# Ledger of designs, part 16: designed miniproteins, single chains, continued (2)

Each design is a single chain, and the fold is of that chain. pLDDT is the mean over its residues in the fold that is shown.

## One batch from the design tools (miniprotein)

Design m4528
Fold by ESMFold2-Fast:
Structure m4528 (fold): chain A 84 residues (1-84)
Amino acid sequence: AVVTGGTLEIEGEKGGPTKVKFKEESTEGKVEGEATFESEFTIYLYLEAEFEGGEMLKFESEFYAEGYPGDDFAEKVEEAAKKS
């Protein structure tokens, strides 16, 4: 599936792990992902794409990052989804 847009939501508490959720839905299928920011240096990305008829693709990746996910992280999630 090709991701043409989406919504990125960041949820976390001060000093705790941060979760970032990405979702895009279309008539041809849906793409959902969740990234867990375990620390200021490592992000774990889990992406699942489900198509009409039950076909499903899964993608998992690990990114090195500094600080909390920013605006550029949203672009990275979208690009990862487009390649999956």
Scores: mean pLDDT 49

Design m4529
Fold by ESMFold2-Fast:
Structure m4529 (fold): chain A 74 residues (1-74)
Amino acid sequence: MVAQADIEGMRELSEKGIEAAREGDSRKSGVLLSAAGILASSASLTGSDAEGQAARDYVLAAMKEADEILKKLA
């Protein structure tokens, strides 16, 4: 089953990825968001459909926000 710690880890990595994007570090942002995506995928394999979908949606929203921030800095 998906542990709350996996969801919290996904959220923390997503937030750090957005912060890296705000600092202009596209590489660091990409690595952190990729790690968050892996945790979201793990949640999808072991949790409820709703929990897995919410985790995936959170990471996708974070990736979009980071991309929009980086585009404004370019």
Scores: mean pLDDT 77

Design m4530
Fold by ESMFold2-Fast:
Structure m4530 (fold): chain A 74 residues (1-74)
Amino acid sequence: SPVAQTIAALQKQFDDVKANYLKAKKNGDIIKETIHLFSLMAIITELWLLAKRTGDPEAQAALDRALDELKSLL
């Protein structure tokens, strides 16, 4: 479905930003760590909007997974 393609794109963006966040954290780069954390929250906001606009349970599941991953990083 078109929603599934959008979810896949947002999940790929989340994974890329998460990798950059973890790299910044490992290197002690507090500024980059903070910037990437805000980027993760922006992607979560896009997943939330997708879930609320479509009512698609796959979008809701993707949102829930992203929120759980973000909580594990804090």
Scores: mean pLDDT 90

Design m4531
Fold by ESMFold2-Fast:
Structure m4531 (fold): chain A 76 residues (1-76)
Amino acid sequence: MDDILEALRDIAISVAKLALKNQGKEDKIPEVEELIKKAFEYKKQGKYREARELLLKAAKLMGDKETVERLTKLLE
């Protein structure tokens, strides 16, 4: 259901924003937020490959391996 995916998306965005602020990369927040939003939209459409590619791109921009793993698991 959309409700669960929206909750997971919002958690992922919150985690990403916190990680980027802690790294002094606030300028990357809009790009990472957009990538996460698009990834969850593709997940809703059953486009799992495209969703995963966008999450990996967002995670690489954050440079945090723990956040990378956390975001990847949200789409599995």
Scores: mean pLDDT 75

Design m4532
Fold by ESMFold2-Fast:
Structure m4532 (fold): chain A 78 residues (1-78)
Amino acid sequence: MELSAELLTTYLLAALTALQEGDLETAKRYVEKALEIGKKVKPDALSKTLMRQLARKLREAGLDELAERLEELLKSHE
């Protein structure tokens, strides 16, 4: 499902960008959207890499609950 995989990647990139800009509220919203999509779509190698990077950045920002949820999603696809 290419369209759904693209959408997942788009929200992961948007969340990373928002975190880099310090916009935690926007980042939280994009992470929630990525988690919703990721439950329905098998992530590709790029999405998995972005999810790992995003989880680390979320923990650095103090968003541990979202990081844990993203890490759990990654484990479900390993």
Scores: mean pLDDT 81

Design m4533
Fold by ESMFold2-Fast:
Structure m4533 (fold): chain A 103 residues (1-103)
Amino acid sequence: AAERKARARALIEAAERGVAEGKEAVRAGDTEAALARARAVLAEAAATPTEEALLAGVRAQAAGVTIRALTEHERLNLTEEEAEERVERLVAEFKAELEREAE
């Protein structure tokens, strides 16, 4: 129990870092590194079937959405600012969905 809670906390922190790294990758143009990070966090969340891990899974999913937006930046030739706005909007939508479920 305690060990699983510690792991879930680490996954949540990793997911939050993944989102931040996603934004930084847009600036650096390193979308592949951000994608690899998001996939790793998602895989860890999926392997931890606990109540605490549910929130970690949602945060990791938000990181994945962020990475998809960065990939679209390359395909659609979005500006750096436009890509950042899309990333922030998608993350906010995931947070709103989580809040709706908690109500």
Scores: mean pLDDT 55

Design m4534
Fold by ESMFold2-Fast:
Structure m4534 (fold): chain A 61 residues (1-61)
Amino acid sequence: MKPSVEERQKLFKEAYELIKKGNKKVREALIKYHDLLMAGASDEEITKAFEELKKLVEEEK
């Protein structure tokens, strides 16, 4: 299932705040998610990368 636009916007705001503080793990997870989108990866792979980013943001905030 694809994440909602609202859920994506909220996650990206939290991720950017952590990246501004120098959080390398969150930055790498966001880059991975974006790279999968640009490469035309499967919805399953994109969803997995989104969930990994979400987990890291929750752990690091």
Scores: mean pLDDT 78

Design m4535
Fold by ESMFold2-Fast:
Structure m4535 (fold): chain A 85 residues (1-85)
Amino acid sequence: SRIQELVDLLRREVELQQKQLDYLKKNNYPQSLIDLHEDTLKRLEELLREAEELLRNNGSDEEVDEVELRFGEVLRDHMTRLMEM
């Protein structure tokens, strides 16, 4: 289902961002970069929680669309900020 695919994508992205954050911290990267990844990870974890609740409660197509839109915004913002560093 569409919501199941969204949950799977969010889980994968959370895992990827957590691994990147752990790497940055272990190797003493600049605090500004660590802060960016921490902010992105928190936003993704919140979206994952919301998507999992929608999956459990048979959320509407409109609610799924809103989470997908916000997921895209989080990823776009993250990439833009990385490129501007």
Scores: mean pLDDT 89

Design m4536
Fold by ESMFold2-Fast:
Structure m4536 (fold): chain A 87 residues (1-87)
Amino acid sequence: SETDKLIEKLEELLKKLQEAKSKEEAIEIVNESRKWFEENIKDESFLTVVLWYLDEMKEAIKKGKLEKIPNIVKAAKEIIESLAARK
């Protein structure tokens, strides 16, 4: 399903961000993921939510609060699953 694909991509994003060697690399990873979601997610509600959380991740990275990334990803997944349950 599109929900499963979204969750899988959010998990891949988390892993890549945990392996990033610099803030610059982490920002590039988020930007690449943003482009992928914009090109591959057709549901506007899912796209709006995931892009909002990508911006939250980017701000956490800029502020050096990398410890917040797992919780931001968890929140994104929970909202996506909640939206999917309403369809």
Scores: mean pLDDT 85

Design m4537
Fold by ESMFold2-Fast:
Structure m4537 (fold): chain A 93 residues (1-93)
Amino acid sequence: DVVRAVSLIGQGRYRDAARVATDAVRRNPTRLGYTVLARSYVRLGRYRDAVRVIQDMRDMGITPDSTTYYVMSRAYEGLGRHDQARYYRRLSS
């Protein structure tokens, strides 16, 4: 579940967090679940997967919040897309 995925991120267990968060969003798609999954991918260096997860969240009709935009900023920074990273960082503040 999402709470377990958050705990796993706190422990630095990002692969386990991504797996648990994937299962959580499949059962119940929530902003927190998608954001935790995307954060896990960012920590794993899987920046394109992080961007896709947030796009999937948007396609589900779930509105991004400041934390979601911060995660997008970090993902685009990892992809070397500094203009997009700066744009989303402003939305996170």
Scores: mean pLDDT 88

Design m4538
Fold by ESMFold2-Fast:
Structure m4538 (fold): chain A 85 residues (1-85)
Amino acid sequence: SSLLEEMERLVEEAKEIDPSLSSLLDRLLELAKEAAASTDPLEREILLGMIRLIVGVMLLITESEELKELLRRLLELAEQLVAES
């Protein structure tokens, strides 16, 4: 999936900006991979809800505008992934 490959690249970029968020970023990517593999619309929406929560938490705690832009892009890609799967 080109969307997952782009998300993996952005997660690695985000980890370079703030390594302290690595566990949350890894969990976000894990949830995105689960959503891509799921054929259940309800499960995909629940997984997207979890991704939104993790992104929301990271957006609240980070002071880096560059990281905020990456996090917003990750959320957009996750929303596209769920809509197309």
Scores: mean pLDDT 87

Design m4539
Fold by ESMFold2-Fast:
Structure m4539 (fold): chain A 55 residues (1-55)
Amino acid sequence: MRLSPEQVATAYFMVKYAKLSYQETARILGVSVGTVSRALRTREEEAEKVMDEKS
């Protein structure tokens, strides 16, 4: 399965800002936990640089 860029951003927001689990996010988006995990790894790499700057 694959997520659209919009769904990837939504998944990242749910996990990182709303503090939902990967399972909760996967259920909301109707995808597998593995799909969410892969999408968030890509997104997290970008956001990690931004968050490190904030820190």
Scores: mean pLDDT 68

Design m4540
Fold by ESMFold2-Fast:
Structure m4540 (fold): chain A 76 residues (1-76)
Amino acid sequence: PEEKIKEVNERLKKFHEEGQKEADKIREMYEKALQDPERYEEVFKEASEKMKELQNKFREEAGKAGDEILKVLEES
């Protein structure tokens, strides 16, 4: 049972690392938006949408991980 929890945690760590890379790119988009006031609204909106997508992906993955861990704990 504990091995399955470790596997889920490893998957989450890798997913989190990929998500951090995406978050860094979104942060760069926000920084670029601040440097270009004419394109600020467009770039900011695009970056905001990408951030929402990233948050949704994290929520989905966290939900899956939680469900898997819950099943292991209920069996234990």
Scores: mean pLDDT 78

Design m4541
Fold by ESMFold2-Fast:
Structure m4541 (fold): chain A 104 residues (1-104)
Amino acid sequence: SEEEELIELKAEELAEELKTKSLDVILKTLDNLLEELLEAIKNNDKELAKKYERFLELLLRYLAPKLSEEEQDKIIEFLEERKKENPELKSLLDRLIEIIESSR
């Protein structure tokens, strides 16, 4: 769909920007996106939540191969901690970790 194509293009563009940024900026961006997803879930906005989940998966598929192994490890550590804080995100966060691991 045109909407899916737009989500994919925006994810790729953000990944290109983030690969030039510090790890702190990358982690803050992921944190902000996860908070937006949690807000969508809390408000029972299933369509918006699905868009954030898809965006996060695409973002990491484009970004992870462009990062060093050390940066990838730090992002995995961040996602593992978020699974403890937000168990409702466990399934998504497990998929995001798998995407990063597959990029090695």
Scores: mean pLDDT 89

Design m4542
Fold by ESMFold2-Fast:
Structure m4542 (fold): chain A 95 residues (1-95)
Amino acid sequence: SKAEEALKLVEEAIKKLKEEGLITEEEAEKLREVGKELAEAIRNKDAEKIREELAKLTKLLMEIIHRRKMDWEEYERLSSLLKPVSELAREVIEE
């Protein structure tokens, strides 16, 4: 299902970001929590909740970027790993 695919994409992104030292364990747990809520919204085809959870994801990413003072390369890497999650969620809203 698209919900399970979203969860898999989030977990794969978390694993790669942790391997590259770009996020902490605490930040990984927060990303996982948002990913779980997003997957539940996708499963229920709740467009409003999908938008809400995507906004929370964006806010969390901005907090990580500011806390770590990420350069452009680190920002692009973080964004590229999570782009598939946002694209999948948007596909569900447009369905």
Scores: mean pLDDT 81

Design m4543
Fold by ESMFold2-Fast:
Structure m4543 (fold): chain A 96 residues (1-96)
Amino acid sequence: MLKVKVTVKLDSGTEIEVEAIGDPESGRITVRSRLIEKGEEEDREREFPEEVIELEGPPTFADLQKVADEAARKLLKKQEGQKIESYEVEVEEVEE
Protein backbone atom coordinates (compact mmCIF):
# COMPACT_ATOMS: atom_id res chain seq x y z
CA MET A 1 0.00 0.00 0.00
CA LEU A 2 1.05 3.62 -0.55
CA LYS A 3 0.89 6.35 2.11
CA VAL A 4 1.27 10.14 1.93
CA LYS A 5 1.25 12.22 5.11
CA VAL A 6 0.87 16.01 5.08
CA THR A 7 1.67 17.99 8.24
CA VAL A 8 0.88 21.73 8.34
CA LYS A 9 2.14 23.80 11.28
CA LEU A 10 0.44 27.14 11.89
CA ASP A 11 1.83 30.21 13.67
CA SER A 12 -0.60 29.59 16.56
CA GLY A 13 1.09 26.22 17.26
CA THR A 14 -1.90 24.35 15.79
CA GLU A 15 -0.99 21.38 13.57
CA ILE A 16 -3.06 19.87 10.76
CA GLU A 17 -2.18 16.26 9.98
CA VAL A 18 -3.62 14.47 6.93
CA GLU A 19 -2.82 10.87 6.04
CA ALA A 20 -3.82 9.40 2.66
CA ILE A 21 -3.50 5.62 2.27
CA GLY A 22 -3.87 4.07 -1.19
CA ASP A 23 -4.70 0.43 -1.74
CA PRO A 24 -3.54 -0.51 -5.28
CA GLU A 25 -5.69 -3.67 -5.28
CA SER A 26 -9.04 -1.99 -4.43
CA GLY A 27 -8.39 1.42 -6.04
CA ARG A 28 -9.36 3.13 -2.75
CA ILE A 29 -7.74 6.06 -1.01
CA THR A 30 -8.53 6.42 2.70
CA VAL A 31 -8.05 9.95 4.06
CA ARG A 32 -7.56 10.50 7.80
CA SER A 33 -7.42 14.04 9.14
CA ARG A 34 -6.70 15.40 12.59
CA LEU A 35 -6.22 18.78 14.21
CA ILE A 36 -3.77 19.19 17.10
CA GLU A 37 -4.34 22.40 19.06
CA LYS A 38 -1.57 23.51 21.43
CA GLY A 39 -3.00 24.38 24.84
CA GLU A 40 -1.37 26.10 27.81
CA GLU A 41 -1.48 22.87 29.87
CA GLU A 42 -2.22 20.08 27.34
CA ASP A 43 -2.51 19.62 23.60
CA ARG A 44 -6.02 18.91 22.30
CA GLU A 45 -6.46 16.49 19.41
CA ARG A 46 -9.51 16.30 17.14
CA GLU A 47 -9.93 13.43 14.68
CA PHE A 48 -12.25 13.83 11.70
CA PRO A 49 -14.25 11.00 10.09
CA GLU A 50 -12.35 8.99 7.49
CA GLU A 51 -13.03 9.82 3.84
CA VAL A 52 -12.84 7.13 1.16
CA ILE A 53 -12.15 8.07 -2.45
CA GLU A 54 -12.50 5.39 -5.14
CA LEU A 55 -10.45 5.50 -8.34
CA GLU A 56 -10.89 3.50 -11.56
CA GLY A 57 -7.32 2.21 -11.24
CA PRO A 58 -4.55 1.80 -8.65
CA PRO A 59 -3.71 5.05 -6.81
CA THR A 60 -0.34 6.71 -7.45
CA PHE A 61 1.69 8.81 -4.99
CA ALA A 62 0.58 11.86 -7.04
CA ASP A 63 -3.09 10.90 -6.47
CA LEU A 64 -2.49 10.45 -2.72
CA GLN A 65 -0.60 13.75 -2.43
CA LYS A 66 -3.38 15.56 -4.32
CA VAL A 67 -6.16 14.25 -2.02
CA ALA A 68 -4.04 14.86 1.11
CA ASP A 69 -3.28 18.43 -0.01
CA GLU A 70 -6.98 19.09 -0.71
CA ALA A 71 -8.00 17.77 2.74
CA ALA A 72 -5.30 19.88 4.43
CA ARG A 73 -6.44 22.95 2.46
CA LYS A 74 -10.06 22.45 3.58
CA LEU A 75 -9.00 22.30 7.24
CA LEU A 76 -6.67 25.28 6.78
CA LYS A 77 -9.57 27.42 5.46
CA LYS A 78 -11.41 26.76 8.75
CA GLN A 79 -8.34 28.09 10.66
CA GLU A 80 -9.06 31.64 9.48
CA GLY A 81 -6.42 34.27 10.25
CA GLN A 82 -3.56 31.82 10.91
CA LYS A 83 -0.36 31.64 8.84
CA ILE A 84 1.46 28.50 7.69
CA GLU A 85 4.89 28.13 9.34
CA SER A 86 5.72 24.77 7.73
CA TYR A 87 4.23 22.33 5.22
CA GLU A 88 5.75 18.84 5.25
CA VAL A 89 4.99 15.93 2.91
CA GLU A 90 6.13 12.40 3.75
CA VAL A 91 5.76 9.42 1.39
CA GLU A 92 5.92 5.77 2.45
CA GLU A 93 5.45 2.43 0.72
CA VAL A 94 4.04 -0.23 3.07
CA GLU A 95 4.34 -3.91 2.15
CA GLU A 96 1.87 -6.50 3.52
Scores: mean pLDDT 77

Design m4544
Fold by ESMFold2-Fast:
Structure m4544 (fold): chain A 95 residues (1-95)
Amino acid sequence: SELGKVLVEPNPLLKEVLSEIGIEEDVLTLDEILQGIHKWALKNNLIVNSKEKGTLIDLSNTPLEEILGVSELDWFDTERLAELLLKSTKIVEEK
């Protein structure tokens, strides 16, 4: 996605989540944040497999539930995750 290459500044809560997996940069591409969230979900054993719904991230009772406003997210629906992240990040103007 073209959106995945956009430089964004995560909010402080999202920065805390990313720091748990060793990402400490103040500005990141949206794709780097998406990859970071996937690594964070794996580290925290949040992956749920459903025969009907597929592979899900269980965000319930996590900081990401508060940040993204959803309790559950499809692992492979990166477009929805990107859309939700854009609401919790600031687009950095490129020079």
Scores: mean pLDDT 80

Design m4545
Fold by ESMFold2-Fast:
Structure m4545 (fold): chain A 80 residues (1-80)
Amino acid sequence: MKERAAELRERAKQLDPEFSEEVLKLIDEAEELHDQGKTEASEEVLRLTGTAVTAYLSGDEEMGKQYLEEARAVADKARA
């Protein structure tokens, strides 16, 4: 978990500031979910957030935004 989160944070620095801020928040929430024992939700949030970052870096901002919205929904549901 910690190593994958750190790698994703490093990639997020290359993104537009607005998009980068949401990515960093989702990584923080994924680590919090992992600490709470919600491992499956944590892994899914990190996976979707990573996919969003990859899409954005490839120039597909619409796909990146869609995956961030999916990651946010998973995180919100897991926190409820």
Scores: mean pLDDT 82

Design m4546
Fold by ESMFold2-Fast:
Structure m4546 (fold): chain A 89 residues (1-89)
Amino acid sequence: SAEFEAFLARAEEVAATLPPELAEVVREILRLLEEAARAAEAGDEAALREKLLELAELLRRYAELMLPEHPEEAQAGLAALEAERRRIE
């Protein structure tokens, strides 16, 4: 939907305020979310399932890799993204 695309654009703006390494991972997450939404719109259940599984694995790896190294930055970035999501609703 247009609202979802606007959310992705806002999330990208927030990602641009993060450290480069963190921004890269966040952008990859946003890309997978957009691909999943596109698959859902096309009615491609197999593609949707595949993208959601890929996203879940990436999110788990993201949490494991970055929280030990950048706990404050990771928390701030996630909080900013959630705040933008609420503003768009």
Scores: mean pLDDT 68

Design m4547
Fold by ESMFold2-Fast:
Structure m4547 (fold): chain A 81 residues (1-81)
Amino acid sequence: MFKVKELPKLEAFEALLKSVYEIIKKNPNLDYDKIAELVRRKLEELGVPQELIDEVVSLIKNKEFSDENLERLVAKAREWA
C-alpha cells in the first residue's frame, strides 16, 4: 500500500508502471516525452537497471505501452529484484 515507507523493489516498479499505464489510458493527449522523462527519473530513484529504464522510456515515447509490454517489463524486473 502507498502508506508503507519502504516498498519491495519489484512491487514499487510494478505499481509505478501500472499507474503510468492508467494515466496514459485516461489522457490520450498527454505529452509522452514529458511522461517518459518523469518515469525515467522515478525508475532511477528506485535503482532500476539502466537497460530496463531505457526500454520503459522507449515504449512510452513510441506510444507502444500496452498490457503485453507491461507484463514483459515486470517479468524482466523480477530478474533484477
Scores: mean pLDDT 76

Design m4548
Fold by ESMFold2-Fast:
Structure m4548 (fold): chain A 55 residues (1-55)
Amino acid sequence: MEDLEKLRKAFEVMQKLKKEGKPFDEIEAAIREVTKGLSEEIQKLADFALERLKA
């Protein structure tokens, strides 16, 4: 499923930005942009991961 491949890519981007010391707001914006237009389920998973990243 191509949506899963994009979700995997989004998590790779999230880890890279976190390693680079980007603030949460920039990481959130980047992840939301990558997951934009994907299924509701995938977007909910991305939101869940962002909440975990926040604390």
Scores: mean pLDDT 76

Design m4549
Fold by ESMFold2-Fast:
Parts: C-alpha cells; structure tokens; sequence
Structure m4549 (fold): chain A 73 residues (1-73)
C-alpha cells in the first residue's frame, strides 16, 4: 500500500546505514545504487504514478530500467 511505501522511505536512510556496517566499504557504491533505485520506486507509489501491483508485474530488469530513467531525469 501507499502507507507501506511511505514507511519504507522514512526508514531507508537508517536501513542503508545499518547495511553499510555489515559489508565492506568497497561494496557501498552498489548498496547506494540499490537504495536509490528502491527509493525512486517507492516514491512512484507514494505519488500515485504507479501501484505495487503494477510494479510486481514488471521483471527485475524492467524495474531497474524504470528506476534508472527516473534517476537520470
């Protein structure tokens, strides 16, 4: 639901910081990239431009491509 996406966005910075403590610093850029992609997708749900159901219908590759296009805009 939109409320779940909003809660995810609120907790995302804290979740990323916790994950950084569990992995090598050399892998942080990949974690930051994934966090950025997830943030963009959650913001689409919150803004009403898409739904969880629509995103679940997309492949992982399609989801990443959507996130990358929005991050580049």
Amino acid sequence: AVEDARAFLERLPESVEKAKKEIEPKDWPKLEELAGELRVLAELIVSGRTSVEELEALSEEELRELARRILAA
Scores: mean pLDDT 74

Design m4550
Fold by ESMFold2-Fast:
Structure m4550 (fold): chain A 80 residues (1-80)
Amino acid sequence: DEEERAGQLLLDFAREVQAILEEGRRRGWSAEEVLARLEELYARTRERLETLPDPELREQALAGLDVVMEQVRRQIAAAA
């Protein structure tokens, strides 16, 4: 189920984002280091979503990923 796969990839992204933010807080990482790790995660997740064969589902999933990433970027900027 491609919809299930898309949902799982987005959930995994959200979980990994939280893990990176918690690790960065715990280890005292700079905003730049946290952002670099999040941008790498974003790029990998985007690549996986781009393999979805349904173009409508792919477009919707990529849009959802971009919304989450933009929210995270704003959160980091506010914390810096």
Scores: mean pLDDT 85

Design m4551
Fold by ESMFold2-Fast:
Structure m4551 (fold): chain A 66 residues (1-66)
Amino acid sequence: SPDIVAKVQDFIARNNLQLDAETQQKVLGLAEAGEFDKARDVLVEHDIKEGVKDLVSAIETVLSRK
């Protein structure tokens, strides 16, 4: 899903990667594999802050459409 992968990359770039490297790689890998529900889960379980919350909302929007 190029739309959600682009949104994940955009939010990570705009928020200057406040996630640790392992969590970031896991979220990107899951999004690229189309596992958006698992990607959202990882972000929610880690600790959602303002920037991460926006990313979670973007993922949920795509999930509700597909």
Scores: mean pLDDT 65

Design m4552
Fold by ESMFold2-Fast:
Structure m4552 (fold): chain A 93 residues (1-93)
Amino acid sequence: SAGGEAARAAAETIAEEVRRRLPEGARLDVQIRVGPTSARLTLTTTAPAEVAERAAREAAKRAQDEHPEVRSVDVTVGLASARVAVIGVRVTV
């Protein structure tokens, strides 16, 4: 769907911007699931949770600037372990 394609494009922008903002040497795994009007990203990284959250929030702002069809971006942060942060991002168009 056009909404799903737009949501995927915004999600891919977020993933790329997070990769660019994370410290050198931090590992990043990206999973994207696309719906008709939304995309969900799961970002798993060895960067500190606070650094990962900041990167994700700044990436979300950039994605909204580049993709005017995006209505909202929601960011949630958790830990998979003491050394691995998990960030959930939901993009809605």
Scores: mean pLDDT 87

Design m4553
Fold by ESMFold2-Fast:
Structure m4553 (fold): chain A 64 residues (1-64)
Amino acid sequence: SRINEAGRIASELAKPEIEKWVSQYNPEDVTYVYEFDENSITVTVTAGDETKVFTFSVDELLAL
């Protein structure tokens, strides 16, 4: 499905930045929340006292 394909692309784009940032924390202290709608994918990553939000447009991801 379109959302599954966009999700894979979003994960690949965010992965290097997320891995670099979360490497300073214990894996048990890192939480990932994925929110899907028909037009966007939002990934909220919480590590320790910090939260980063990554938002991707499904249409833009599929155009890559």
Scores: mean pLDDT 74

Design m4554
Fold by ESMFold2-Fast:
Structure m4554 (fold): chain A 64 residues (1-64)
Amino acid sequence: MTFKVTVKATLVDSAGNRHELELELIIEAESAEEAAKKAMEKLFQRARDLGAVVESAEMKVEEL
């Protein structure tokens, strides 16, 4: 099944700056739970690439 996952997150970098991040992801998964898990993995990877940690995150999962 194909899911649209919208992630809104606050990231904190090594200098203590807060960054608001919104990601819209199209994910193929067997369930909404699997889609959410994959979206979170992508969020953590993005934070890592930015040298930041995830302070908070909210997700909306929609089946397409």
Scores: mean pLDDT 83

Design m4555
Fold by ESMFold2-Fast:
Structure m4555 (fold): chain A 90 residues (1-90)
Amino acid sequence: SMNEKEAQELLDLAKRAVELARKHLEEVAEALGISPEELEEALRTAEEMAKKYAELIRNGIKIPEDEKERKRLEATMKRLIELAEEIAAK
C-alpha cells in the first residue's frame, strides 16, 4: 500500500541519518555545538519518533500536530545526512 511505502521511506531516511551521524559522531556533535553524548541521546529519540510516526502512517492516522512533528523530523534527518556527508568529504 502507499501507506506502507511512505512508512518505510521514513524509516529508511531515519536509519541512514542515524548511521551516518553515528559514524562521524564527534565531528557532527562539534559542528552542531553539542556533546557526543547529547547527540547520541538525540539520535535515539529520533529513532523512537520515526518508529512512532511510521506506525501512524501505516494505520492512516493523520493528527495535525503529529504531521507537523513528522515533517520537522524529516527535515532534521535530511540536514543531518547533508552535514555528515560534508564532514566525510573533508
Scores: mean pLDDT 86

Design m4556
Fold by ESMFold2-Fast:
Structure m4556 (fold): chain A 81 residues (1-81)
Amino acid sequence: SLEDRIRELLERALAEEDPERAFRLLLEVYTLAQEMTDPAAARAALEALIAVLRELARRFPEHRSAYDRLIATARAAAEAI
């Protein structure tokens, strides 16, 4: 399911040592969340994405600007649901 794929990608992003690879996985999560037909599941996926992005911003502060931009995008998408 899309929910299972999103969960797998979020777990892989948290385990990534390369901030750029982690970011690419999170971009895929954002795309998949937009394809979800259940509004509650889509919102939950976007909120989980934001939580993981905040954790990665703490681990990789040099890449914070990219993570913060995706957080802002995901937050706006979640608020629109």
Scores: mean pLDDT 88

Design m4557
Fold by ESMFold2-Fast:
Structure m4557 (fold): chain A 118 residues (1-118)
Amino acid sequence: APAPSIEELVDGFIEALRREDLARARALEAELVARLRAEGWPERAVAMVSGVLGAGIAAVEAVLAGDFARAEAYLETMERLTALFLADPSVPEELKARFEAFARRLLETVREILEERR
């Protein structure tokens, strides 16, 4: 069987967060990071993507613990890292377009989880 695409791994990661399955979200983060490296993404870009994914997991974990202030701080970290990625001149424009698409969906998902649990 063909290996899953980055887009399929992103869809799986978002679904894991919506189901509050943090173990699966962490496994999919590791698979996403490995796939980005295999496709030749610059290590700096991979580190920034990993940071956004990790902050998303941490935000949901904080929500499940009832720590909404920490969850909001992680959401702000996701927004800041996303802006830094998109502004980084060392990252190719094609990779920025791909990242912006899934980062937007990820941010919307974390916001929705925060609102539903408030």
Scores: mean pLDDT 87

Design m4558
Fold by ESMFold2-Fast:
Structure m4558 (fold): chain A 109 residues (1-109)
Amino acid sequence: MEFEERAREQAKEAAKALKEDAKKGVEIYAKMLAEAIVSGAVEVGVEVLSEEIEKLLPEFKIEGKDAAEMLRENGKGLAAVLKKLGASEEDVERAEAAFENAADRVEDK
């Protein structure tokens, strides 16, 4: 199964879950990122997920600031996991930057 296709499907589920239970939305998101790490597509995975969540925010009327906070917390959590797994400093920085950029984009929604 292609990662991008799975990311789009799970991003829709994450955005829907965020409306009802923010914790569940974050958990779905975190699982997608764990798969991206294993497949070596962390940067692409974070970007695609963030864009799909941003597309769904207006439909579900999720507060953009809350979504941005969750994205930033996920970025920090992912960075901690990557460091424990011995990922390169470059990969850790890219993951954090991708989450911050995505958070900035959804914050205005």
Scores: mean pLDDT 62

Design m4559
Fold by ESMFold2-Fast:
Structure m4559 (fold): chain A 68 residues (1-68)
Amino acid sequence: STLAEDQELLRNREIVAVPVEAGMAPEERARMRALEAEARAAGKIAVGIGEEVTEKDVEELREQELKL
């Protein structure tokens, strides 16, 4: 595999932000888990966005993936 092809795969592996909050209702948690599963099935990286993890943290992770 060439480095360019590997970088193209990482670019296509989009990071999907999924909102997750502490104390979320069971129905909402099931919905968020479904979104995570859908993103992973599409070959994307899913991360929970909530009080602990912000959108900026996801952007930093995306930048790190693109540098690999």
Scores: mean pLDDT 56

Design m4560
Fold by ESMFold2-Fast:
Structure m4560 (fold): chain A 65 residues (1-65)
Amino acid sequence: TRELEAIKKLEELLKLLEEGSSINEILKKLQNLMGIDNEGKEKILKKSREELIEGVKETLESLKA
């Protein structure tokens, strides 16, 4: 289902964030997941890695509920 695919992609994104992957790799993954434009990229770049990790974890918990 679309929900299961979203969970899988978010878990892959979380792994990349926790493993210290480059911001460019993370942005590419997020563009594929969310259709992020240039404005969205700028907003993500303003967030810390820790804030991104927390956001992904919260989204995953919500989807798994």
Scores: mean pLDDT 72

Design m4561
Fold by ESMFold2-Fast:
Structure m4561 (fold): chain A 67 residues (1-67)
Amino acid sequence: QEELEKLLEEMEQFAKQVEQQVQQMLAEGEANPEKREELLNKAKQLMQQAIEEARARLDEIEALLAA
């Protein structure tokens, strides 16, 4: 149970970090229109990587619950 709570906490913290990074990129894009497209592409890539990492963490949790 404690190991499971740790993994969930790490996932929540990771999600918060990704959200903050995306928010910063969007704010910078609004301030600098020339960089908007580049920043949007970076945000998309970061979101995609975050989704893949979250799936891997969920697979680990499922394996622990199945044991």
Scores: mean pLDDT 76

Design m4562
Fold by ESMFold2-Fast:
Structure m4562 (fold): chain A 80 residues (1-80)
Amino acid sequence: SAAVFLAHGVVDALRAVEPHLAPEARPELARLIEEIRGATSVEEVRRLARRGLALVKAHAPPEAAARFETMVAQLEANAA
C-alpha cells in the first residue's frame, strides 16, 4: 500500500540523517520511527514525516534537513 511504502521510505530517510542528529535526539527519533511503523494511513505518515523534519531541523545541520526534505519529496512522487 501507499502508506506502507511511504512509512518504510520515511524511516529509511530518518536513518540516513541519524548520524547528523545530536545524540540527545535519539530517544525521540526511536519513538517517532515506532509511530511511523504503526501508521495506518498516508495522512498519518505525512504528519509523522513533518514531525521528523522538525526533529532534524532542531537537532542537525541545515544540510541534513534539506536532504531529508528531498528524500521525502522523492518518496511522495513515487507513491501511488
Scores: mean pLDDT 86

